Designed miniproteins, single chains, continued (2). Designs and how they scored, part 86

Each design is a single chain, and the fold is of that chain. pLDDT is the mean over its residues in the fold that is shown.

## One batch from the design tools (miniprotein)

Design m6980
Fold by ESMFold2-Fast:
Structure m6980 (fold): chain A 71 residues (1-71)
Amino acid sequence: METYVASVLVPAEKVPLIIGPGGATIRAIREATGARIKIMEPDESNPLAGVLIVARTEEAVRAAREAILAL
């Protein structure tokens, strides 16, 4: 089964916006797109966080990435 993967770098200050209160925002994006989203939290000294997006379709990866970048 083919899997589509995308990665995005975001400012560490955007991570709370992507997660949302109690994980509500990231959960909503996951449920709407079907994509798996993993945030690689930055170390205290690193201003950028990595976001890994994995889905069964390229469309789902694009939708999840667009939702994250719009925050």
Scores: mean pLDDT 78

Design m6981
Fold by ESMFold2-Fast:
Structure m6981 (fold): chain A 90 residues (1-90)
Amino acid sequence: APAPSEELLAEARRLAAETARRISAETGLEVEIEVSERDGVLVVTVTVRGPAPTAEQRDTIGRGLAQLQARLQELAPDVPVRVVHAAAAG
């Protein structure tokens, strides 16, 4: 597949930042979501800083990420989206 355009990456990053702010507000956790491109794939990297999430916080994060993935697929249906959970240094 062709690499995402600069405009597509900018919009994907905007959606990721919006999603991270919403999840952080809903959970009280420090959540960061980064979007990069690798080999024609949109890589969504999720970092949760601070204490380990509760089950309810994990459910909220999962729901927010599923919504973000759906929006990214609508934005770029021919571009695969991969979600990666990064371990934060304690």
Scores: mean pLDDT 80

Design m6982
Fold by ESMFold2-Fast:
Structure m6982 (fold): chain A 73 residues (1-73)
Amino acid sequence: TVTLTAEFDEYVLTATFDRAGSESDPATASVKLYKDGKEIKISEVKPGDVLEAVALDAQGNVLLTATVEVKAR
């Protein structure tokens, strides 16, 4: 399981992923955030945004995606 969490004064962003597959699958190396099909930086996230979080291996293969809703504190 891979969890991405970022907490700011005005909002909280949390995305949790279960690693796809078993022992032979590559480990998650990075997580990217997308809004409306475009990659977004965590500093650009706003309350009320609905994002797609993508877990990638070291080779850039997609392991898992999750939908993330950004909630105001």
Scores: mean pLDDT 61

Design m6983
Fold by ESMFold2-Fast:
Structure m6983 (fold): chain A 71 residues (1-71)
Amino acid sequence: DREKEAEEARKIAEKKYGREYGMLAYNLVLNHGLSVEEAIKIVEEVYKKKLENPDMTPAELHRLLLELVRK
C-alpha cells in the first residue's frame, strides 16, 4: 500500500526534521515512487544542506531534491 508507506515516511521525517520535511517524504513516496528508506535518505540530505547553507532559497532546495530523485 503506497499510501501507507508514504504516511510511514512522513511520520519518521516529521519526528526527526519537522513537519515540512515529513510532507516532503510523503510526497517522495507517493508521487515519485520512492521507498520509505530512499525518501528518508533524500529528506536527510536536503535537511543537512539547509543546515549548512541556511540562506538557501526554496528554489535551490527544490533543484537539489529533483537531482537526488533522478539519481
Scores: mean pLDDT 82

Design m6984
Fold by ESMFold2-Fast:
Structure m6984 (fold): chain A 77 residues (1-77)
Amino acid sequence: SAMEEARRLLEEADKLIQKAKEAIDSGNVDEARKYIEGAFEAAQRLQELGADEAAATVNQKIGELMDKLREKEAALA
């Protein structure tokens, strides 16, 4: 069902978000970008399934990670 697919995508997005956070903390900016891309694709898929609230939650977390990535890149420059 669409709800089961949405639940699976949300769990996968949460794992990717956690990996991105760890990559940012470690200074692995390229790895962080890949995980953020994966989470963004999951959010897009959630939106296509009509899981708008789940997609919004993932996109909010992505926004926070992108802010942290920007600050980390500035600190490494």
Scores: mean pLDDT 86

Design m6985
Fold by ESMFold2-Fast:
Structure m6985 (fold): chain A 60 residues (1-60)
Amino acid sequence: SKEIREKLKELIEKKLEENDGKVTKEQLIEAVKESGSPLKISESDSIEEIVEKVVLFLQG
């Protein structure tokens, strides 16, 4: 939903602001879980794979 996408975007932007424009894989996984996004991500995924899934989800 739009609400979940906005929440995920805000959580990621907050982490980027707190970490000088960088975000770790663990922080991305946390943001996805906290947002309630239906994305299937795991610790075994690369950061690039997680970023791709997040970007595609945010684009709709």
Scores: mean pLDDT 80

Design m6986
Fold by ESMFold2-Fast:
Structure m6986 (fold): chain A 93 residues (1-93)
Amino acid sequence: SIEELEKLTKEYFDELREEVRRRQITDPMEVLRIAEERMEKEPDPMKQRAIALAGTAEALRLIGMQIDGELLGLPEDASLEQLEEADKKQAAV
């Protein structure tokens, strides 16, 4: 069901975001790679779909933060914390 897929996607998204913060990941391609590895190990097709959606959502979030960081003049090696602050500043406008 859509409700079950939504719940699973939120759970995987939260887990992936925590992993991103723990490992200080700023590269959206690295997030997609982690999601693909988790999806390959998951035998349940509904859970595979949820992992793929969660990975895509987190990758898009990082892309948005990178764009905001560039617009605010942050360096290419900006930390996850600097990128999150840039995103907050853009969202407040």
Scores: mean pLDDT 82

Design m6987
Fold by ESMFold2-Fast:
Structure m6987 (fold): chain A 56 residues (1-56)
Amino acid sequence: DREVLNEVALARFGFEIPDEYHDAYIQAIEKRYGLKVSDLKDVHIVHELLTADLRL
């Protein structure tokens, strides 16, 4: 969800994800892992997914 990704962006980058970037992040995560971000209950889970993908 947009709110969840914005919380991750604030924790990770210190700013909110712009709408255009938000859509790209959602699509990339959903396509890569075959799931919906809205089905994730914790911001921490989304953070781990984004951090793992960006680490390498």
Scores: mean pLDDT 56

Design m6988
Fold by ESMFold2-Fast:
Structure m6988 (fold): chain A 85 residues (1-85)
Amino acid sequence: MKKLSEEFLRFLRGEAPPPPEMVDFFLQAHDLIEAGDYKSLAELVIKFGETLEPEARLALADMLLQSFGNSKEIQEAARKLRELA
């Protein structure tokens, strides 16, 4: 868990490539977005966020709101990620 969170934060700072788990997450998220399934996307982002340390969870929530802030399901998922931090 700590290693994935550190790799995620390094990626966001432009210091490292995205970890494989993040690449898999983005590919799954993209498929759900294309399908318009924001409910399953919200469940996926919460599940991924639970594997991260608090600082990385907050970064994930901010990234999601920047990209998909128009979705009520994503707004609620980001709120839950922040509450877990």
Scores: mean pLDDT 76

Design m6989
Fold by ESMFold2-Fast:
Structure m6989 (fold): chain A 62 residues (1-62)
Amino acid sequence: GKVIYSDFYLNLKVPVEHVLERLLELGVEEKKAEELVKERFGDSKEAPLPEMTKLEQEVASS
């Protein structure tokens, strides 16, 4: 859905490319980061911000 003022953070979307860049910053290898993004978001151009945060937490704990 679109961003809603009362749920700005929960409904905010970011480009999938931004998620990929974030995973690379955390030290994930490029191929693995691409696979994680594709598994989590498929062919979507945009990813929900909360889903990006969850993915970051998953890779940071590894």
Scores: mean pLDDT 71

Design m6990
Fold by ESMFold2-Fast:
Structure m6990 (fold): chain A 88 residues (1-88)
Amino acid sequence: SAELKKKAEEKLKKLEEAMEKLFEEVEKLIKQGKYDEAIELLESAQPALRELSEKAAKELGEAGEPLLKAAKEYLEKIKKLIEELKKK
């Protein structure tokens, strides 16, 4: 429905804003050589993203597909960055 699409778009915008702030803080930690703290911050975001993925599918149906895709892409980005930082 149009109402579900609007709700999904608002959640997507909030997700993108939250991820922008997360990656800005992670970048600051990396520049300071605080790799373990950067990893901890990234790992702390994963449960919320997994929950958002599950809720998007259940509560928003097809209208939630862009939100689900974005959450999945952010989870993969976080996973890869954690793996890269663990090599330091």
Scores: mean pLDDT 86

Design m6991
Fold by ESMFold2-Fast:
Structure m6991 (fold): chain A 55 residues (1-55)
Amino acid sequence: SVKELTQEKLQKVKEFEKEIRKAIEAGNYQQALDIRKKAEEFLLEYDKKLEELVK
């Protein structure tokens, strides 16, 4: 469970990174910043869920 959640998290992070790169390459810098913020919120939420499962 914990291992699977971590793997899903890592894959999702890679997806966000790809989207950010595409936005930057397209010159959509504001969109890249918005995606970055969403990725950060996603990471915080996943960390909280992981901590609950480890206890």
Scores: mean pLDDT 82

Design m6992
Fold by ESMFold2-Fast:
Structure m6992 (fold): chain A 61 residues (1-61)
Amino acid sequence: MVDQARQLVQQTQQMLQNNEPPEKVLEQARQALQTAVDAGDRELQEQATRLFQQGVDRLNA
């Protein structure tokens, strides 16, 4: 589970870097956050939460 959460976080970061649609970024970030919560990894949860917030900021800009 931790490895899956880490991979999803990395994929979300790449999507932000590639200027993917904000809605798609938010969906990926939600999955990353849920997986990090399920894995019990606080650091990955914090990273996923930041990525989710960045996606929201882009959607509202």
Scores: mean pLDDT 81

Design m6993
Fold by ESMFold2-Fast:
Structure m6993 (fold): chain A 64 residues (1-64)
Amino acid sequence: MTDADRQAKLDALIAKWLAQGLITPEGAAELRASAKEQKLDIAEIDTIETVMARVPESRAFARA
């Protein structure tokens, strides 16, 4: 799996979460940047909870 393939998978997940209203557009941009910097393994990014654990400082999530 290439880094480009991992990025594409992350972008697909972010698009899904945006459509579901789970994150904001601004948060999506922050999450992409944080994931790139952290070199996240996309195989471990199956849920929003896993992503939150990897980038806890991110304001990406539209939570109460």
Scores: mean pLDDT 60

Design m6994
Fold by ESMFold2-Fast:
Structure m6994 (fold): chain A 65 residues (1-65)
Amino acid sequence: SPIREAILEELKKNGVITREQAEEIAKKLGVPLSEVFEALQELVDRGEIEFVRDEEGNIVAKLKK
């Protein structure tokens, strides 16, 4: 999936995906933001990523240990 590849590439570069980075992936691929969030949820369901709170209390996605 191009969306999943873009998500994993962003995680490799920045360690996390913020909402703003999810919006940028959606724009680059020409897909709705909802499809990026669906791909993030699929990766959570597979145990590959997790949602955590950052230093400011914002929800971000990161690779699961």
Scores: mean pLDDT 82

Design m6995
Fold by ESMFold2-Fast:
Structure m6995 (fold): chain A 96 residues (1-96)
Amino acid sequence: SEIEKELEKAKEYLSKAGELASKSDNQELKEKIAEAGEHLIIAYEDAQLGKKEEAIEHLEKAIEALRKALPLASPEQQELLEKAIEHLEKAIELLK
């Protein structure tokens, strides 16, 4: 589905951002990326079960965590996080 495609793209960018963050001493950045990843997993499961409202709530929480991560991130990490947010926002639009 188009929703699954957007969520997989968000996961790909989050994975790349997390790998780069693992090389930094910024624990808060790592925690915010991990928080977003956890919400993305739950949102994916809720979307598969037809729980659209719950999926949207978890995607919004993932976006909130990533927006808090942005000012902590390097320029390279910021680009990856912004791409992840873009795909999460597209998934929300498709779920509405």
Scores: mean pLDDT 88

Design m6996
Fold by ESMFold2-Fast:
Structure m6996 (fold): chain A 75 residues (1-75)
Amino acid sequence: MEERAKELLEQAKKAIENGDVRAAATYVLQALLLDPRNPEAIELAREVSEKAKYLGLNAIAQALDEAVRRGEAAR
């Protein structure tokens, strides 16, 4: 289970490097669904959310911000 979240975060980092914010957001959201309290996933979600806001991808940014909030709240 931990291995899948780690692999998703690796794919998200590659997507960020390639400028594919939508793919990066998808991988990060999947990682947070598997491990909502993963600190690396939470930090990467914040980074991708800021990039999404800059590009006007407000729906993606909102989804990432909500996922981070749920993970931090441990609810």
Scores: mean pLDDT 80

Design m6997
Fold by ESMFold2-Fast:
Structure m6997 (fold): chain A 70 residues (1-70)
Amino acid sequence: SSAVRAVADLLRRHGFEPTEAFLAAVAAAPTGAVSLAVALHDHVQSGEALTREVLARIAGAHGIPAEALP
């Protein structure tokens, strides 16, 4: 989906390589993919760095399991 692609592209721009497991987890939550993409975009627009800790927190809040994270 376009939302899954947006998440993948955003993560790659910030130095992460999304796993197939991560993208599958994002794709499996139809409403979660869009809300995750928006949350990540909003964090980046705030001017704060997208660190591993921030990614884990935001993804976790959207139901993405820790073991799927890059």
Scores: mean pLDDT 81

Design m6998
Fold by ESMFold2-Fast:
Structure m6998 (fold): chain A 85 residues (1-85)
Amino acid sequence: MDEIEQLENQAADLQIQYLGLLGSGGSGDKKSLKEAIELTGEMIELYDRLAELARDVDPERAEFLRRQRDLLRKQKKDLEKKLKE
């Protein structure tokens, strides 16, 4: 339970940082794109672990977390594509 709360708080902090990087016009800055890609990677790992921890106690929450993970995977690929070209 405490582990889930800690990971959720960490994911929320990373999400705020990620949105800040994108919102500051970072999509045009290669350095900000690299930082956003790293943050999406960290968030994907956290959401995947959260979904696993929630699986047995809250299946609906686990499904929500998996959907968030999948959205982040798509977003990361889009950012990586922008970084390469």
Scores: mean pLDDT 76

Design m6999
Fold by ESMFold2-Fast:
Structure m6999 (fold): chain A 85 residues (1-85)
Amino acid sequence: RPEASEALVQATLEAREAVEKGDFETAKHYAEQVARLAPDATPAAAFWAALQLSRMIKYAKEKGAPEEVIQALERARNAAVDAFL
């Protein structure tokens, strides 16, 4: 669980950096990792990740990211939200 929370934070930061750079394939890859890691993360780490993913989704939509990438980010956000319920 501690290792999963650290991995979740790292994957979320890498997804955010990729989105900001317009590297949407890399962003999708890390969003998928966030979704897999979220169930094993602490509620605090999951809550933080959900906030970061909400911001990333807005930015990606504004930059015209492919729908597949937006869907991956939304799935990651939903997994993070479920993890702190």
Scores: mean pLDDT 86

Design m7000
Fold by ESMFold2-Fast:
Structure m7000 (fold): chain A 103 residues (1-103)
Amino acid sequence: SERVERALRIVREGLRRAEEAYKRGDYEEAARIIEETALEAIRTLLGEDANPETLEVPEGASPLEEEVLTHLAMAIHAAKQGRIEVALEELREAERALEELLA
């Protein structure tokens, strides 16, 4: 799916940028990148009006699609709480699930 491929590219680039900010000790910037990346990925998969706080799994979504959306939403939640390491791990789990969707 072109939409899944685009979401994977977004998550990969966002992870690279967020990890670099985190390594520099720029936790505020890392959190911002994670939140923006996960939101863009959710909107890429579900449409521009998707709200991560009221996220509904689409009817007929596969278990892997649900897993991707759950990890993206949890990445946003963790980043908003300042739990940057947790947010990064959630975003990495979303990347893995997206890779499995394309296999």
Scores: mean pLDDT 86

Design m7001
Fold by ESMFold2-Fast:
Structure m7001 (fold): chain A 80 residues (1-80)
Amino acid sequence: SREIMREIINGLLEQLQQAINDKDYQSALELAQIISQLILQEEDEELRREAIARLRELANATPDPQTRQQILALIQQVEA
């Protein structure tokens, strides 16, 4: 279900936001990888676009340059 997948992705994005706030960049990268894998498997274009936009917002809000760059690289892979 699109609704169920949206809730799963949103829950993971909330966990990613928390990891970034806690400066737990290892967990942030692991969560970003999981989210990216779910986006790659998703066929709904609107849901993919929304998830990518939120992931990009979180990447840009990440104060650690290396972690930000790694999350942005994951976004590039799912947009390819």
Scores: mean pLDDT 87

Design m7002
Fold by ESMFold2-Fast:
Structure m7002 (fold): chain A 59 residues (1-59)
Amino acid sequence: SAAEDAAAGEKNAAGAREALLRAGASEQQYTDAEKRALAGKTAKESEHAAVRAILEAGG
């Protein structure tokens, strides 16, 4: 369902953030990028946007 897809996208973004925090990155470093990427987007678009935002922030 759309709700399940949205939840999956959010969990995927949270997992990526947690991995970065474990690697020593600051939460603030990715919070803005992830929040903007997830705001108002569909589940699939949110997942793609979150990953891309993290990659752009890190590179």
Scores: mean pLDDT 61

Design m7003
Fold by ESMFold2-Fast:
Structure m7003 (fold): chain A 94 residues (1-94)
Amino acid sequence: MEVIELVKKLIEEGVPEDKIIEKITKYLMEKYGMEEDIAQRAARTLVRLAKEGKPDSDLKSVLNDYLNINKARREGTDRGVIDALLAMIETIYL
């Protein structure tokens, strides 16, 4: 199951938002190797956009942007640059 499908399923099942964020954070860490802080931010953004009824294309774009930021962090990009990129992505989508 893709992470976007999982987010939508948990929302449809009436799972509380905090528990959805927890489950999606764990999924992003385990499946995509996301660092915990990036995974938590990605989970919050994906859940918010899905609850607002944003299309799958927007959710996929957001996921890819967070995956690219995670890759940059793992490759040794400066923490201040990573924090600026995270803030920029969240400004674009939220």
Scores: mean pLDDT 85

Design m7004
Fold by ESMFold2-Fast:
Structure m7004 (fold): chain A 105 residues (1-105)
Amino acid sequence: SEKERLIKELGRLIDQLLAVASGKEAAEVLTRALDHLERHSDLKGQIEVGVTYLEVAVLKVVGASDREIAERLKKGVLEAAKHASVEALREVIALLRAALERLLA
């Protein structure tokens, strides 16, 4: 239940990020979150991050918008989060809060 609560909080913060940031800014923040989860996840989480990066690379090749890339990164972050430790989730939540504070200043 603690992990489910943190993933729900993570989803809320990502939605706030997408509402206030440009597609490029959101994609940069979500890439940092995804990189952190990759380093602190089990093999299933690492695979989910790899799949996300592959799909993002395809989106870039076909000329998808920064917003579409950010939305794909959101899905990857939330899926990788299921396979991360509670501590890694708290660190990613802190990263998103810090990014939101900077963007809203």
Scores: mean pLDDT 90

Design m7005
Fold by ESMFold2-Fast:
Structure m7005 (fold): chain A 61 residues (1-61)
Amino acid sequence: MPSVEELVEEARRILATEDEEAAERRLLGLYHQAAASHGDSAETQALARELERLAREARER
């Protein structure tokens, strides 16, 4: 499994290159992958906060 930093970078890349609908779906996938591998760890919480921030930015077009 990639690190939280790698997942955040992938999320940014998805947001930059994908349609917003596709980006939201992929970001949810990344979060669920991290949760499945790391559980309720600090890494998963950090990823969740970053994904929430990125999703919020996308919604505020």
Scores: mean pLDDT 68

Design m7006
Fold by ESMFold2-Fast:
Structure m7006 (fold): chain A 95 residues (1-95)
Amino acid sequence: MDRLIKQAEYNIEQGRELIERGKKAEKEGDNDKAAFYYKLAGQSYSTAGLLYEAAGLLEKAKEAYQKAVEAYTRAAELGDPTAEHLAELAQKKLE
């Protein structure tokens, strides 16, 4: 169990770092690069959600999936249509 939680925490931190890279790219006007980093952040948060779910930490899993939805939605807004589908899949985890 501790291993799953540590891996989830690692993925949350990776997601956070990727969001900061996305914000920097967005400020520089590089929407393609920003969308790329936001999509990677969504993937990290989604992985954290799955790991928290496997550990039985359902509320932490929902928090991680919510962050994944937010990151994927931002990537889609910046021009990655594949991120829209990923946001929908993460949103279903909150149901």
Scores: mean pLDDT 89

Design m7007
Fold by ESMFold2-Fast:
Structure m7007 (fold): chain A 88 residues (1-88)
Amino acid sequence: DLIEEAKEAIKEGKLEEAALLATRALIEALENKDDEKAYEATKILIEVLEKIKNPDLEEILKYLLKKAEEAGLEKVIKLLKEELEKLK
């Protein structure tokens, strides 16, 4: 399970590997329109991007929001809107 592997990578401090695994899980969930898995993968990706202090975090969240809206993933849409509000 890519989500479980990403969580383990975070525990080991392998943040780049965790970001890749979470991104792969998110792509798969978006293709399958799996709102619950996309939500879990998105939460992990946000956690990793915040830990590495990625300067493009806001732009990445806006891009993911567009993709989630196109896929109709309501839980992911809500999560991304809440995270973007925190960055104001």
Scores: mean pLDDT 84

Design m7008
Fold by ESMFold2-Fast:
Structure m7008 (fold): chain A 67 residues (1-67)
Amino acid sequence: MSKEEIIEEIVKKAGITREQAEVALEIFDKYYDKLTEEQLINLIALKTGITREQAKVILEIYKKHKK
């Protein structure tokens, strides 16, 4: 699946901007296998300004595309 399709799903389901979705994906690409899910959620919320609940939605979408 294209990175574009993942970004569009995140924007639609989390209700965030495309730019926030791209930052979140960069964090997942760099840290997904290095941090816990709670640490990833907290880092995304801190770096993008979105809520932890919005960050959880992004994590669920990312996990679907990882299996």
Scores: mean pLDDT 82

Design m7009
Fold by ESMFold2-Fast:
Structure m7009 (fold): chain A 106 residues (1-106)
Amino acid sequence: MVEFKVLAAKPEELVEEARKAVEEAKGADAVILVEATEASAETLNRVAEEVKRAAEEEGLKVAVLVDGSYGQARGAAYETGLDEKEVEEKAEKLIKEGEEKLKKKA
């Protein structure tokens, strides 16, 4: 089973949010984390590093971070065995949901 999780937090909280999302998905075969914030490449690199660590600690076979950028859905589909279009559609929906959630809390 592949789980999709949205990361909808301030840049300084994204690393901790990503760790929690991976821990929540520990029963799955794979997790795709969809970043819904305007995080810098430096922040996204730190998030990706923590996602790898958390996945190894929880025994997850695959953990992938996507931010909606071109080609990331293909990479996530390859790693998880899902269809590329399914990943793109779910990621787009989760990004919109995360953006709305952040706007309502600000």
Scores: mean pLDDT 76

Design m7010
Fold by ESMFold2-Fast:
Structure m7010 (fold): chain A 111 residues (1-111)
Amino acid sequence: SEGLKALLKALEAAIEAVEKAAEAAEAGDLEAARRYLLEAEASLSFAQMAAWLLKGAPGWEEIREAIDEAVRALQEAIRAVEAGDAEAAAEKAREAAEYLERAKRLVEEAL
């Protein structure tokens, strides 16, 4: 229960950060988008660790898969920012948000 609550808080922080990154990228502010994506990466790193520590809990595999997909989309968003592609950065940040919302729902159902 405490581990799931910590994971939920990390997912909520990551969602807020990737949504802000998408908004910054849509506005053409790639510097702000980069800062928010790095903030999301820190929160997701903690979420991946927390999910791993919950190995064997009901729904663990689905939660981990959603987090891993969010990490992949986040890394693609960071690469898009580095390439100067604001449209791709926004698209991938929103894709990451969708996977994070899925992970959040699964964690809330397991609480």
Scores: mean pLDDT 88

Design m7011
Fold by ESMFold2-Fast:
Structure m7011 (fold): chain A 105 residues (1-105)
Amino acid sequence: GSLTLDFEVTKPGTYEVVVTNLGDQPADILVVVRHEGETVASALLKLQPGESGSLRFEVTKPGTYRVVATASGAPGKNRIRVRVINVETGEILAEAEGVLENEPF
């Protein structure tokens, strides 16, 4: 399954997607940041229970951005939290939490 989080960027700068594994099993999370139909950044995060991973990206063009976090691997479910943070200010622009069913590779 996938968790989708839309957020608005009004200020150019460095932003970070932080994904936390809130479950009791390891999680492989593909994180993709999109803007105007284009992929701005992507990373595969391999997270142990309680671990956080991050994906930093530069915004030069203000507007609406989308994070898609997809859980993959063996059959099972992972609980994750996704946050979008302005690195310079520490402002949290958006946050979501969900239980994702693992997609097969």
Scores: mean pLDDT 85

Design m7012
Fold by ESMFold2-Fast:
Structure m7012 (fold): chain A 69 residues (1-69)
Amino acid sequence: SAILEKLQRLLTREVILRGSNLLSRAEAKAIVDELPLSPEIRERLLARIDEREQVSGGELVAMLEELLA
């Protein structure tokens, strides 16, 4: 998926810049804003992020994979 490939690139950028794949809720939402998602998938992904204080890069990938299935 081109969307998942873009997410992986954005997460790699975060690891390089911050030395961590752990994202705050605000940081995870900023990454989601850079993804070309439909409004419905975006809303559902943001709702899942809102259930968490922090999200790992792997968790964010898994959440998006489930919503795109």
Scores: mean pLDDT 83

Design m7013
Fold by ESMFold2-Fast:
Structure m7013 (fold): chain A 60 residues (1-60)
Amino acid sequence: VEEKIEKALREATRESVERISKIMEDTRKNNDLAAGYKKVAELNLETQRDIKKRIEEIKK
């Protein structure tokens, strides 16, 4: 169980970094810093929920 949880956390972290990179690229193309910051804040909340969901799935 612990091994699967650690792997899930590492995967969630990697995906979060990739999503941030995409948000940064989209923000640069659209030149809308406010929208970019809002998306990063929303991603932080989504990442927390995703980690919780992955842990719950592992416990099933």
Scores: mean pLDDT 75

Design m7014
Fold by ESMFold2-Fast:
Structure m7014 (fold): chain A 62 residues (1-62)
Amino acid sequence: GLIVPTPRNVEFLTRRFGFSREEAEALVRRLAGKSEEEARAILLSEGLSEHQARLFLSLFRG
């Protein structure tokens, strides 16, 4: 599915990955409407591990 931005996604990034709210909001906006493969590439480029990217995508499928 496509990634859908929600307040829950922002809170997950701040709590689980240590992003600031501003960084999390920017990342979630960048992921909005992307395919799972495109979103994975973006998450990896932002410094998430492959495991963290997979976890994020499994929880935030739109």
Scores: mean pLDDT 73

Design m7015
Fold by ESMFold2-Fast:
Structure m7015 (fold): chain A 79 residues (1-79)
Amino acid sequence: MRELAERAKSLIASHMAAAATYPDRADQYLQQGDDVARQGIAALAAGPDREEGRRLSEELREFAEHMRAAAEAAVAARL
C-alpha cells in the first residue's frame, strides 16, 4: 500500500509539473493528474488494510488537491 501511494504521488507531481511546463496543453495534464489521484485513492481505499488504506487515501487526496492548486496557480501566472 505505501508503494502504491508513493507511486501515485510521483505520477501526480509529474503531470502537474507538465501542466506548468506546457500551458497550451495544461488542461490535458491537469486531467491526467486528476485521473491518477482518483484511481490511486480508490485503490488505497479498497486495499487489504482498511485503516491504513483510509489514512493513505486521505493523505493522497490532500496531496493531489495541493498539487492541483499549485499547478493551476502556476498556469494562471503565465497567462
Scores: mean pLDDT 83

